# Designs tried in a protein design run: designed miniproteins, single chains, continued (2). Part 24

Each design is a single chain, and the fold is of that chain. pLDDT is the mean over its residues in the fold that is shown.

## One batch from the design tools (miniprotein)

Design m4854
Fold by ESMFold2-Fast:
Structure m4854 (fold): chain A 86 residues (1-86)
Amino acid sequence: MERKKALHREAIEAYLAGRLDEAMRHLMLAAGVPEEEAERRARRVEEVIKKVRENPTPEDIEEGERLMEEMRELGRAVAAEIRAAE
């Protein structure tokens, strides 16, 4: 539980700092996702942010929206697990 709480806190801190790739990685790790998979997903978030910032297509915007929703869902799930364990 302690590691999960720490990762969730780190995810919130990263999110508030605008580091969405780090927020995704920490949330996935808190949810029990293997490090390799969490790293791959974080890298994808970084790529989408870069595309949206520099030369976005409608497809890139839609993918960004999907990733943001996935991150919100993971955050809610992890928070619920932490609350249930207390």
Scores: mean pLDDT 80

Design m4855
Fold by ESMFold2-Fast:
Structure m4855 (fold): chain A 95 residues (1-95)
Amino acid sequence: MEEKLARLQEIVREIIKLINKYEKDPLKGSVKIIALTALFSGVVLAAELGDRETVRENVAGIKELIDEFIKENPKYAEEFKKLYDELVRIVDELA
C-alpha cells in the first residue's frame, strides 16, 4: 500500500516536471501545477479514508488538467498519457 502511494506521488512529480519543462506561459504552468497538487492531495487523503467517490472525482480532475495541457501541447501527448494510465492503474489497485 505505501509503495503504491509513493509511486503515485512520483507519477505526479513527473507530470509537474513535464508541465514546468514544456509550458511556455509561467502563469498557466503555475495554475496547472497548483491545481494538480491540490487534486493529488485529495486523492491521497480520500484513498486513506476509503472515500472512493472523492478519489474518482479527483482523478477525473487530474485527467481534465492533463487533457487541457495535451490539447495545447499535442507533441507531448504520449508521455502524459503513459503517466496518466499508470496513475489510474495504481488508483484501481488501491480500491
Scores: mean pLDDT 78

Design m4856
Fold by ESMFold2-Fast:
Structure m4856 (fold): chain A 68 residues (1-68)
Amino acid sequence: KDLEILDEASRYAVERHKADIDAGSAAARTAPTQEARDAVLTPVNQKVIRETRRIIELLEAGKEPPPL
């Protein structure tokens, strides 16, 4: 069940933040240094991680995540 919950939560988080992920990836491609890439990608990665964790908690509690 852990793998199913993680997979569902990860897919939900990616889908919910798809626009931020796409924009972050585009900005990272134009970044001149690794530090500049990290500055763009870190906030996006943190949003996805937080959402994934939140959805895992909801699913483990037997609750449904809100519709996308």
Scores: mean pLDDT 80

Design m4857
Fold by ESMFold2-Fast:
Structure m4857 (fold): chain A 76 residues (1-76)
Amino acid sequence: MKITVTMLDGSKEVFDVSTVEGAVGLLLRLIGLQLDTGKDLNIFDENGKKITTVEELIEAAEKGEELSITEGDKIP
């Protein structure tokens, strides 16, 4: 299954999270952005819940939710 993520620049990227490898790939991309920018970045679902695990990513995708990357450590 696919999940749409709104990036910091407002662009949308689609990730395949049908497998653990795909879900981990999305989380590694977030970590890479944090390391590159030096900013605390987090992924949030449509309910403002912070996504921290692969299981939460898969659940959001199963619900057809769109995710967003937000600067900072607080729920948007």
Scores: mean pLDDT 75

Design m4858
Fold by ESMFold2-Fast:
Structure m4858 (fold): chain A 103 residues (1-103)
Amino acid sequence: MLEERLRELIERGKKLAEEIKDEKAVELFEKALKALEEGNYEEAVSLAAKALARLYSKAEDKKPIVELFDELIEIARELAEAGLIPESVVVGLETLRDILLAE
C-alpha cells in the first residue's frame, strides 16, 4: 500500500513535469520509479523530492506541487515508522519544504 501510494505520487509528479516541459524533472521521476521497483525507498523518495523542488521553481501554479510535496512527506513519515527509510530523510524533506515556502 505505501509502495502503491508512492508510485502514484511519482507518476502524478511526472505528469506535471511533462505538462511544464521540464525534461530533467521527468528524468528524476523516472529514476524514482526505477528505484521504487528495485525496493530502494530512500532513493525513490529523495529523487521525487528533488524533482518536486525543481518543479516548484519552474511552475506558474505552485499549489499542485506543494500538495504533492506534503503527500510525499506524509508517505515518508509512514515509511520511516515502518523502518524502510531513515528518519533523517523525513527531516530533510521538511527542511526543503520550509526553504521552498519561505520564498
Scores: mean pLDDT 86

Design m4859
Fold by ESMFold2-Fast:
Structure m4859 (fold): chain A 60 residues (1-60)
Amino acid sequence: DEEKVALIERLRKAGVSDREMAVYLLTELYGLSYKEAAEKLGISVGTVRRLLRRAREKLA
C-alpha cells in the first residue's frame, strides 16, 4: 500500500482539495467511471470532470 500512501501524500502537497482528491482517487486509483464517482459523491458528472481536471492540472 506504499503506492497509495505516496499518491495521497503527493496530492496533498500539490494543493489538491478534499473534493478533487476524492474524485481523483475514485476515478484514477479505483477505476470508477465518471457516473459512478458522481453517484458515490452526490455530485454531477460535469462536476466530476471539472474536479478531475483541476486535480490533474495541480499534479502537472
Scores: mean pLDDT 82

Design m4860
Fold by ESMFold2-Fast:
Structure m4860 (fold): chain A 86 residues (1-86)
Amino acid sequence: MKKVVVAGSEEEARALAEKYGAQLVILDADGMTEEKAYEAIKKAVENPDADLIVVAVRASTANEHARGMGLAQKAAEKVKEEIEKK
């Protein structure tokens, strides 16, 4: 069973990944599309050594961070749906 979590910050994501032995995925909000976010998260969940995937968004501005968080959350939900269907 795989879990995907989108963290509120890169610092939070790194702390969670270290504490739980999770795979960290850092997405750059600049130029990010839902498809790119989806592909990055999906590649991470294909790692057999990780039961938890923690996603963080890196951005140059608060507006880009908010946009990136929305795209990352939507992509993570799609990946979770596919894992549950197996």
Scores: mean pLDDT 80

Design m4861
Fold by ESMFold2-Fast:
Structure m4861 (fold): chain A 94 residues (1-94)
Amino acid sequence: DDEASEKLTEANVALSKGNYEEAIKYAEEALKSKNKKIRAGAYLVRAEAYLKQGNYEKAIEDAEKAIKYAKEAGDEIAIERAEELKKKAEELKK
């Protein structure tokens, strides 16, 4: 999924620049992929963007999906990052 991988790269670049709406859009394009590693990365980017925007409920939901696909892909780093994002979003929701 070269196109989906490129969209995930653009999503990460947008996220690093603080362009959260753009990061969400590129992550949504990457989610058209059936590749579990790409889907985990896309949910992770979207979760972080939602967290930065103060949408903690959507951040938790996407972090949980990132954990699911990262576990299916065997991506231990993505699992750890998604679990940290979920915990942070849950703490900020209170």
Scores: mean pLDDT 89

Design m4862
Fold by ESMFold2-Fast:
Structure m4862 (fold): chain A 73 residues (1-73)
Amino acid sequence: SMMEERIERLLEEAREAAELAKRTEDPRKATGYWLRAIGSLWEAILLAKKAGDEEAVRRAIELGKELGLGITD
């Protein structure tokens, strides 16, 4: 479904942004990438909850833990 595609895209965006944040030497760029990663991840969690997709919620929370984004919900 379009919702599943959007959730998967947001999880990919979160992973990519976190990787860019880890690789950059510019603190301002790093902050921007971390904010992007957090935003994409939270949007994925909210959409997964709205869809009633418990597996997608679980995957998003585990990604947040993996990336160190402080997500415990």
Scores: mean pLDDT 84

Design m4863
Fold by ESMFold2-Fast:
Structure m4863 (fold): chain A 55 residues (1-55)
Amino acid sequence: SPDALQAEIDRLVGELDRLAGEIAATTDPAEVAALERRMEDLARRVTDLQLQLAA
């Protein structure tokens, strides 16, 4: 349902905000790179869900 898709998008956006905070607090370049890869994966999932919601 559209409501279920929106709830999942909202959850993933919250996770992205948390990861952005972790990146800002992290000084190790290798840990930053790992967190950035995780953000890219989640951002891709958000985009896919937004496209499903728009259809």
Scores: mean pLDDT 87

Design m4864
Fold by ESMFold2-Fast:
Structure m4864 (fold): chain A 87 residues (1-87)
Amino acid sequence: MEAEERVLEAGRRAVEAARRGDAEAVRRAGRELREAAREALRLADAGKISAERAAGIAIRGIGGIVEAELIARRLGHEESARAAREA
């Protein structure tokens, strides 16, 4: 599913950006994750996917952002950690 693929890709990009200390790339990936999660919720509201599937997509998105924040903090990239929290 497109929204699920987007969440996984954006999560990976957020983690990679966090490792680099690229706060703007983390913010961009966070926005992509939010947009994909909103699309999943819209599809669930329209009855096109199950609520369980939409929840799974959202949980994976949250997991990617949390991972990005923890990595940024561990590496001392405070601005990237903040960008992940704000995502």
Scores: mean pLDDT 79

Design m4865
Fold by ESMFold2-Fast:
Structure m4865 (fold): chain A 97 residues (1-97)
Amino acid sequence: NKSLVEKLVELINRWLNMPPDTPDEEIRKLLEELIKAAEEFLENLNDENVEYFKELAGLPEDTDKEEIREYLEELIELAKRRLKALERLEERKKLLE
């Protein structure tokens, strides 16, 4: 699905180029969408989607399906860790009020 691949690459680029003043709520929504799109891509990991992802992301032609899987699994883990960090900061802010 080209739309899924395009959405995933767009979300990855948005996270990597996120302004430092981006509101926590916007970061949370972006990370939740990114995790969902990456998980949907991994469930639909076929040669067509892999090739299109490589093209849009500017990855080397010799990048294989397993390298993309590992990359996205690591990306999901990093995004989940960031979400947990945002939740902890939110809880701490409530305690200071």
Scores: mean pLDDT 82

Design m4866
Fold by ESMFold2-Fast:
Structure m4866 (fold): chain A 77 residues (1-77)
Amino acid sequence: KPSEKEIEAEALIALARMYEWLGKKFYEKGDYEAAIEMYEKAIRLLEEAIELGEHVEEAEELKKEIEEKLKEAKEKL
């Protein structure tokens, strides 16, 4: 059975993936400021998941991917 920290980390990563998806949608529409806001929220959630010590590799990999997307969005401004 998953631990409490494992469930919390999974939930944080899932929410971060949702914000990543929203960020991509805003980016596709040319709303780069909204895309940046969504990517920053996703990164903060992933940092919380990493601090919990569960699913750390998954969270770190996703964070790096979203950080690249954040840089791309900022370059469009």
Scores: mean pLDDT 89

Design m4867
Fold by ESMFold2-Fast:
Structure m4867 (fold): chain A 51 residues (1-51)
Amino acid sequence: SEIRELILEEASLTMQYLLALLNGDEEEAERLQREIDEVDERIRKLLAEKA
């Protein structure tokens, strides 16, 4: 399932985001937050396509 792949991608990005926060790397965290937002948008579009 495409949704399953996107959920796993989001989980991976979230772990990277938390590590960036722990390291105090705000620039990296902001970049990762943008990538998470892009994955969320893809999930939203896929759900709209199926609904």
Scores: mean pLDDT 84

Design m4868
Fold by ESMFold2-Fast:
Structure m4868 (fold): chain A 59 residues (1-59)
Amino acid sequence: APPDAPVFVEIDPELSQEEIDEINRLIAEGVAQGLLRPGDHVKVKNVEEARKLLEERRK
């Protein structure tokens, strides 16, 4: 069963699979570092937006 209250990630479907994989990897690292909480909703347009999101939460 999926974990209750996972982080929800909205990714632009126009992105390449390689970019989608990189965004998912960055979000997973953010969760592992405690920068993202279960139940958070994040929407990213590309890899740069995902990196910026994590950097803003790292402050």
Scores: mean pLDDT 72

Design m4869
Fold by ESMFold2-Fast:
Structure m4869 (fold): chain A 63 residues (1-63)
Amino acid sequence: SLEEEAREKLLEVAKTLSPGAAEAVRQMLEAPNAEEEQAIFGSLTPEQRLQVLNAVAQVAKEL
Protein backbone atom coordinates (compact mmCIF):
# COMPACT_ATOMS: atom_id res chain seq x y z
CA SER A 1 0.00 0.00 0.00
CA LEU A 2 1.01 3.64 -0.44
CA GLU A 3 0.96 4.21 3.34
CA GLU A 4 3.21 1.18 3.97
CA GLU A 5 5.63 2.31 1.21
CA ALA A 6 5.72 5.83 2.68
CA ARG A 7 6.39 4.42 6.17
CA GLU A 8 9.27 2.23 4.90
CA LYS A 9 10.85 5.11 2.95
CA LEU A 10 10.48 7.52 5.87
CA LEU A 11 12.11 5.06 8.32
CA GLU A 12 14.99 4.60 5.84
CA VAL A 13 15.51 8.38 5.51
CA ALA A 14 15.26 8.69 9.32
CA LYS A 15 18.47 6.61 9.61
CA THR A 16 20.36 9.58 8.06
CA LEU A 17 18.98 12.07 10.62
CA SER A 18 20.27 12.99 14.10
CA PRO A 19 19.24 10.49 16.83
CA GLY A 20 16.60 12.86 18.24
CA ALA A 21 14.98 13.52 14.86
CA ALA A 22 15.12 9.80 13.95
CA GLU A 23 13.40 8.87 17.23
CA ALA A 24 10.76 11.58 16.63
CA VAL A 25 9.96 10.12 13.18
CA ARG A 26 9.43 6.68 14.76
CA GLN A 27 7.24 8.12 17.56
CA MET A 28 5.15 10.19 15.12
CA LEU A 29 4.54 7.13 12.90
CA GLU A 30 3.34 5.22 16.00
CA ALA A 31 1.15 8.11 17.28
CA PRO A 32 -2.53 7.06 17.64
CA ASN A 33 -3.90 10.41 16.37
CA ALA A 34 -2.89 13.72 14.76
CA GLU A 35 -2.92 15.60 18.09
CA GLU A 36 -0.31 13.24 19.60
CA GLU A 37 1.77 13.46 16.40
CA GLN A 38 1.68 17.29 16.58
CA ALA A 39 2.68 17.17 20.28
CA ILE A 40 5.75 15.08 19.42
CA PHE A 41 6.67 17.43 16.54
CA GLY A 42 6.17 20.50 18.78
CA SER A 43 8.50 19.05 21.45
CA LEU A 44 11.43 19.05 18.97
CA THR A 45 14.09 21.72 18.55
CA PRO A 46 13.77 23.93 15.43
CA GLU A 47 16.71 22.03 13.85
CA GLN A 48 15.09 18.63 14.52
CA ARG A 49 11.74 19.88 13.13
CA LEU A 50 13.49 20.98 9.93
CA GLN A 51 15.13 17.53 9.60
CA VAL A 52 11.73 15.81 10.03
CA LEU A 53 10.01 18.16 7.54
CA ASN A 54 12.78 17.62 4.95
CA ALA A 55 12.52 13.83 5.40
CA VAL A 56 8.72 13.92 4.90
CA ALA A 57 9.09 16.19 1.83
CA GLN A 58 11.74 13.87 0.33
CA VAL A 59 9.52 10.79 0.76
CA ALA A 60 6.46 12.63 -0.64
CA LYS A 61 8.41 13.53 -3.81
CA GLU A 62 9.33 9.84 -4.30
CA LEU A 63 5.68 8.66 -4.07
Scores: mean pLDDT 81

Design m4870
Fold by ESMFold2-Fast:
Structure m4870 (fold): chain A 118 residues (1-118)
Amino acid sequence: MSTVEEILKILGLPLEDVEKLENDPELFRQALYEALLKMGFSEKYAKEIADRIAAIVGDEKLLESMSLGERFLLALEAKYLYDKKIDVPNLEKGLRLLGFRKEVKAPEPKMTLLDYLK
């Protein structure tokens, strides 16, 4: 499974435009940033996550022994646990607490990652 596909699955987004996103890390970074903002992340966390994930897309050495999706989940949970000193059982709960004061809304089922650039 590609890095982009794993990130889209983790976020609950449709597996659309995967090849285009893998070939354009800047487009992927911008789309991911906007999606995270609309999901209720703070601008600071949305930027940090999008920049970090885009920087390692296609880096096979960083993907050895662990998928990027697993690293993304671990990084989010570790940062949340460090900041809040709480055990988080799932990503959705962690994401709500990293930068959103209200419950994170699920993305609309028809929204692709690139639709968030509008």
Scores: mean pLDDT 60

Design m4871
Fold by ESMFold2-Fast:
Structure m4871 (fold): chain A 82 residues (1-82)
Amino acid sequence: LREEALKLLAEGREAFKEKNYEEAIKKYEEAIKLLEEVDEYSEDLVEALGNLAEAYRKLKKYDKAAEAVERANEILKKLEEE
């Protein structure tokens, strides 16, 4: 699951570099789903959500980008808690 999710993140980043932001979003969403099954709070999940937010910004979907950033910040807080 984690290895599969990391592969999807890599594929998403490649699509992002090619300016295929819709494909990048799809790959990031798939990766996030798998990462949530592994661990609800992880650094990989924060990275995936950050990448998702950037892709949404490229498509001018600023509300969805903000939601992804908020999710990442909540996970970061949990990673620093007991």
Scores: mean pLDDT 82

Design m4872
Fold by ESMFold2-Fast:
Structure m4872 (fold): chain A 75 residues (1-75)
Amino acid sequence: ALARAEALGAEAEEHTRRAAEALLAGREDEAEAHAAKGDAAAAEALALLADDPEARRALLERLGRIQAEAAAALA
């Protein structure tokens, strides 16, 4: 479960970055598609870590940092 959760967490981070890049380029539909894929990957990763509160907390913190970085890039 951990290896799959780590892979899904990485996918969520990548999709968050690509969504920000698409928004900067004015491609709203592409940004929405990446945001949806990122949300789905994050949700699956968090579900796989439901019985591991420490790993789940670490993933949430990491995802929050990436989302903050993406938001800063859009400012």
Scores: mean pLDDT 81

Design m4873
Fold by ESMFold2-Fast:
Structure m4873 (fold): chain A 73 residues (1-73)
Amino acid sequence: SHVAKALEAIRAGDFDTAIEHLRKAREAGELTVADLRELGAEVVAVAGGDTMPVAARRFLALLGDALAELLGV
């Protein structure tokens, strides 16, 4: 799944590839709140710190947008 590929990319530190797979997962309608929670937790675990890469911050912003859409806010 695109979610699994996004997780793999995050674990590799490849946030540009993670963004690509997140976009594809969202377009396919396969995202759940649990998936977004797992993806967000993995980004924080891998890239969380005083200076987070720009691509990781962008990924988290896109996660927030997807979560807001799923929650209807």
Scores: mean pLDDT 82

Design m4874
Fold by ESMFold2-Fast:
Structure m4874 (fold): chain A 61 residues (1-61)
Amino acid sequence: DTVAELQARVAELQAKLTEAQNEYKRAIESGDEEKANELKKRIDWLQTQLAAYQAELARAQ
């Protein structure tokens, strides 16, 4: 992949992570434990993917 493609992927993952974090906060505030647990797993996955792509981008530069 190109550096530009990796940068775009990092930006996309950052946006998705922000969305998931906001949804998680709302789920906690509403007492939706099942939704909160699903979002926590999504957040953990997104953080892992973001770290991996950031590492790949660092190696590509």
Scores: mean pLDDT 84

Design m4875
Fold by ESMFold2-Fast:
Structure m4875 (fold): chain A 69 residues (1-69)
Amino acid sequence: SEAAAAYKRAIELDPNFALAWVELGKVYFKLRRYQEADEAYREAIRLKPSQIDNLNAEIEELAKLVPKP
């Protein structure tokens, strides 16, 4: 996806850009790449913990879709 590539490029330029990780996660979610979406959201929250308040619905939906080991 061109959108995913653009956000990956933004992260290369500023790895602390939490919003780029959020947007990358949303792109992966729409592509049904749920494991990659989960990883991107976790990285966004690691960089900026306040993002959990903005991603609560996405995290809850993703928890239903990411298989447990």
Scores: mean pLDDT 77

Design m4876
Fold by ESMFold2-Fast:
Structure m4876 (fold): chain A 55 residues (1-55)
Amino acid sequence: SKVEELKKKLEEKIAEFRRLLAEYQADPTNPEVRARLAEVKAEIVKLIEELEKAG
């Protein structure tokens, strides 16, 4: 179902966010990691909104 697909994508993005957060903590001066953290956070928010709409 669409809900199951969205949940899987959300889990994948949360895992990616955790990995990037660890990279950021190791090297906070990396602008690519900072940019990617912002991007993944936005993607997570969008997926949560889509899940809320799906019920």
Scores: mean pLDDT 84

Design m4877
Fold by ESMFold2-Fast:
Structure m4877 (fold): chain A 100 residues (1-100)
Amino acid sequence: DKEKIEELKKLGVDDVSIYAYRATSLSPEELLELQKEVEKKNPNATPEEKREIIAEILRKKGRERDARLVLEGLSSDENLLERAERYRKQLGLPPIAPNV
């Protein structure tokens, strides 16, 4: 979701973390609260350490899929495929993988 990416950029989240968070079902508001919790607990943490802490919080809440996505992130290829499919749909073109 483009709006989710823009909100996270305003919060000072790094590009890698933005792509990881984009893959989750978390709202920008949920991510803001998680970011505040991480800042309070570990204000000097690196972006990678902050993602690890957020993933731990998500696991404690039973959101294991979102926790995994936060740690692993999305590949550039997956993001490009998603963007290409969105553009194709807007243009009325068939999907990139028509047999799926």
Scores: mean pLDDT 61

Design m4878
Fold by ESMFold2-Fast:
Structure m4878 (fold): chain A 87 residues (1-87)
Amino acid sequence: SMEDLKADAPGAVEAARGSLEKAIADPENRVPYTTAADIWGAVAAYSGDKEALRELAQHYREAAEKVSPEDGEYLRRRAEIYEKLAK
């Protein structure tokens, strides 16, 4: 149910954060890792847990500052989507 998914939202946020850390550390595999983060982000979004979505947006913004400008633009755009969903 949706309530079961909300219970798992913090875990999805942590999994996304872990994938973003790997994306920062490994530029050659950045796209696979950001894709994995986006999949976990979709789980958090589907839960409707607005607090989890705010935390997810913050992780994406922090990751954006640690990568190339082009990759950072993508991550900032993803953060904006999660921020809008958290409203």
Scores: mean pLDDT 83

Design m4879
Fold by ESMFold2-Fast:
Structure m4879 (fold): chain A 58 residues (1-58)
Amino acid sequence: MELARRLAMHELGLSEEEVERALEAVRNGDEKTLAEIAEKAGVSAEHLRRSLLELERV
């Protein structure tokens, strides 16, 4: 979903590469990578995970 990715980038202030990495971290259970990206977005890792999962729902 290209639109969902663009919305995540805009709302979280993350680059396309950072959103991709965060989604991969959520799928793989990589809590460390997710936490680092969440810090860049200014949110908690739990908040970032939840937001990305909602945007990825088809």
Scores: mean pLDDT 73

Design m4880
Fold by ESMFold2-Fast:
Parts: sequence; structure tokens; C-alpha cells
Structure m4880 (fold): chain A 71 residues (1-71)
Amino acid sequence: LSPIERAILLAILAGGGVARPSQLAEVAAKAPTAEAFADAVAALIARGLVRSEDGRLVLTPAGEEEARALT
């Protein structure tokens, strides 16, 4: 995983499996560009680690396991 992908997974895990707007804003601010942040989100969805529901990012069971392995 890229550093931004890891940061996104950890932020969603810290939020109880759902990304809040404030947590996403903090991670986006650490990304070199908005495009890099968007690419990281797309990569996590493509891997099946995160899903998008109503504009929120939610950890899948596989994503939760991966995020816990990073801690």
C-alpha cells in the first residue's frame, strides 16, 4: 500500500469503519495533490478494501483486517 492508502485505511478504522468528512479532510491535506488522494481512494475500492456508500468511505471486512495489520 502507498502511504496515502495506509493513511486512509487507518483513518477509517479509527472512525469505527466509516470515514467522517473531517478525517478524510485531514488525510487529503497530507496528500501531495487532490488527484493523488482520489487515486488512492480508487485503488482501495478496486482492491475491495473500501466501499463507497452515499459519499462515505466504509471498510470492508478485508479492509478492516488489512488496517489492523498496519497497527
Scores: mean pLDDT 79

Design m4881
Fold by ESMFold2-Fast:
Structure m4881 (fold): chain A 58 residues (1-58)
Amino acid sequence: SLEEKIEAALAKLEEAVRAKDVDAAREAALEILKLLEENKDPELIEKVKKKGEEIGEL
């Protein structure tokens, strides 16, 4: 599902940020943006925002 794809991309983003892998983090972020552009679901956008804030605190 789209939600599963977004969760997988968010997990990749978190892994990349923890590993300080800038290229992997950029790829994961672009994948998330592409998925959100394909489906402008407010619930998914809010979920991404919340998880993004958590990752930003790493």
Scores: mean pLDDT 79

Design m4882
Fold by ESMFold2-Fast:
Structure m4882 (fold): chain A 79 residues (1-79)
Amino acid sequence: MRIRITFEAPTEEKAKEMAKRVEEYLKKLGLLVDVRVEGTKAFAEMEVESIEEAVGVTISLIGLAYELGVSAVKVEELP
């Protein structure tokens, strides 16, 4: 299944920092990932094998966002 997590940062610089940290984290997990930035928003799209993996990854990324002063604003399943 494919999921997208949307982050809202206070600045474009913070959005880029978040995107970099997310990409590093997800690559460590061996996940197929696409990370992009649009203004102050960062988007992470990933392929996950289970609901348990989706939940675990989402919680970890929300924690990372909190550390960076970034908000996780949306989590969605993609078709």
Scores: mean pLDDT 82

Design m4883
Fold by ESMFold2-Fast:
Structure m4883 (fold): chain A 80 residues (1-80)
Amino acid sequence: SEKLKQEAAKKAQEELLKLLNEAYTLDKEKQEKVLKVVEEAEKKIAEILDDKSLSPEQQVKEIEKVIAEANKRFEEIKKE
């Protein structure tokens, strides 16, 4: 449903904002890497939401995958 899609997009935006806020506690090089991760995630989410070949349920799953990947990349950047 449209509502599930909108709720998933909102949660994704909130998760990406958390990553950006945590990045401000890191050094400048790591901050730049996190910004790129967030920008790539936002672009992928926009593409998923614009993909009319996907059902709303499929769009939600793809958004969740994008956020999971962004979180994983963030943790890898923190460990550098």
Scores: mean pLDDT 85

Design m4884
Fold by ESMFold2-Fast:
Structure m4884 (fold): chain A 64 residues (1-64)
Amino acid sequence: KVEELYKEVLELADQLEALGETITAENFRKRAEELYKKGDVEGLEELLREAQRIVASVQAQKAA
């Protein structure tokens, strides 16, 4: 579960990087690694939801 959540956050960070949000992507990767090392499932779930919201927001801004 922790490994799966960690990988999902990294995948969204890769999407942000592809969208040109390199600094934001790096921030999510660092935060995900810290939470993964702690085994913080709840923190990773929260981070995943945050990353999903940011990806959606950036995509919407680029479409406008």
Scores: mean pLDDT 82

Design m4885
Fold by ESMFold2-Fast:
Structure m4885 (fold): chain A 105 residues (1-105)
Amino acid sequence: SNLLQEFNQQKQQTLEQKKKLEEVGLKAAKVAYELDKKKGDEIKNALLASLAEIDNLISQGDSLAQQGNYQEALQKYSEALQKAQESLDEFEKLRKKLEEELKKK
């Protein structure tokens, strides 16, 4: 079914964006820890919260796909992808700001 192919493509893209979010978010947390332990903890907790929300949507999508409900599975993966992309943009902006703060210290 075309829906199964679309689901597999969306899943791959979502997992790739999640991986990028993890990489960028961990870099932001590392820079934050060099500035202040509390900032590092806050950034790490924000990253973990974002990843947990994305993982929850992925799990819902996988469960729906296992039931053969590829349309609803695609919707859950699309929501996960959007959250991963939005979080990636936010953590990338945060990483740049923290790197600028570190250079001034």
Scores: mean pLDDT 89

Design m4886
Fold by ESMFold2-Fast:
Structure m4886 (fold): chain A 87 residues (1-87)
Amino acid sequence: MSEVARESLKEALKKVLGVDEETAEEILENIWNPEKLKKLLEKLGIPKELIDELIEDIKKAKSEEDRIQALVRFLVRYKELQFEKEK
């Protein structure tokens, strides 16, 4: 993954999920470990529906780029779900 893509994704994780830099980096490092990623996201209180979709995408991913795209789709869905539930 490019340095720019990694930094942009880390920033998106921080802003969308409301997590600190350490947590954002831990999420990014665990895109190769779906079991650990699932537990981390559950601990953060992320909706199970979004976690399950992300983990399935990660398990079916054939490249690092596919895993990154799965995480980007997850963040977009999380942002939309938050917008829908904001009052």
Scores: mean pLDDT 78

Design m4887
Fold by ESMFold2-Fast:
Parts: C-alpha cells; sequence; structure tokens
Structure m4887 (fold): chain A 58 residues (1-58)
C-alpha cells in the first residue's frame, strides 16, 4: 500500500477524534504524531492533513 494511502487513514482517525471544528494546528499535530508512531513520513502527513482540512472547509 502506498504511503499516502496509509497517511489518509490516519487523517481519518484524527478527524474522528477531533472533528471538523478543531483548530488546524491541533489537527495537523495529531495526524503528524499518528504518522510518526506508524513509521510514516511526518512531513507528508502534515501536508496531506492541511490539504484535507482546507478541502473540507472550502
Amino acid sequence: MEEREKIAVLVGKALLDLGLDAPEEEFIQRVTELAEKAGLDPEKARELARQVLDNLRA
């Protein structure tokens, strides 16, 4: 499975935990932490989290 797809699952977990009303910084931090624990690239996780949050709030 591609790394991006694994990160997308973690973004979903963070979204369920924090919700759409969470501050951007808190959401990004949660996704980054989950990615690091899973052995994934935290920088890619941070970028994907920002993209998802912006897309959902647009």
Scores: mean pLDDT 76

Design m4888
Fold by ESMFold2-Fast:
Structure m4888 (fold): chain A 72 residues (1-72)
Amino acid sequence: SDRARQVAESLARALDMRIVSEETTPDGTRTIRLENPRKNESAVVTQRGDTLTVRLTYNQDGVPVSHERTLT
């Protein structure tokens, strides 16, 4: 299932980000990285089996913050 790619493309459109890398490790973990270089914001979509994790890093009041959501 290309669920990680579908989520990454949705995030790219919603947050004006670009997919900068895609990787699959031998254990089957898939990682897709996205960035908006103009805002110094990034996102990482990780899929392992049926579990999908999205981590978003953005600036809030001049401080970098990260939020992580896990979907099964």
Scores: mean pLDDT 82

Design m4889
Fold by ESMFold2-Fast:
Structure m4889 (fold): chain A 68 residues (1-68)
Amino acid sequence: MKSLVELFRELAELMKTASPEEQAEILAFVRRAVERLHASYGLSPEEQKALWEEVRREIEALIERLRA
């Protein structure tokens, strides 16, 4: 399964060929993902892991949709 770092690298690659609309969507998504991960530093290790896993799945879904 892909790591969070690998998924962000895939989003960065998609940015190189994305339309302005797709670029705006990717940037908005990344901003929200970073905010959620940053907010997680006040949570327990179990809660952090669950949130990071959720963010990872959301990034995978975005990449899949943009490749379609």
Scores: mean pLDDT 77

Design m4890
Fold by ESMFold2-Fast:
Structure m4890 (fold): chain A 68 residues (1-68)
Amino acid sequence: MELIEKAKELIEQAKKALENGDYDTAVRLIAEALQLVKEAREKGYTEEADKLMKEIRDLAKKVQEKQL
């Protein structure tokens, strides 16, 4: 599924940005991945989308902890 695979790619890029201290890039990539996952969920790919939503939430929390 193209949306799911693209979202996974963006999540990995966001993890890399977080490791490099590039929080602005990590936040942007997280937002893009979330949008793709929401679209996939609307199209009926709910199981895959729900798993990625959890990863996105956990990653967003890590970025927030580093900024605050």
Scores: mean pLDDT 82

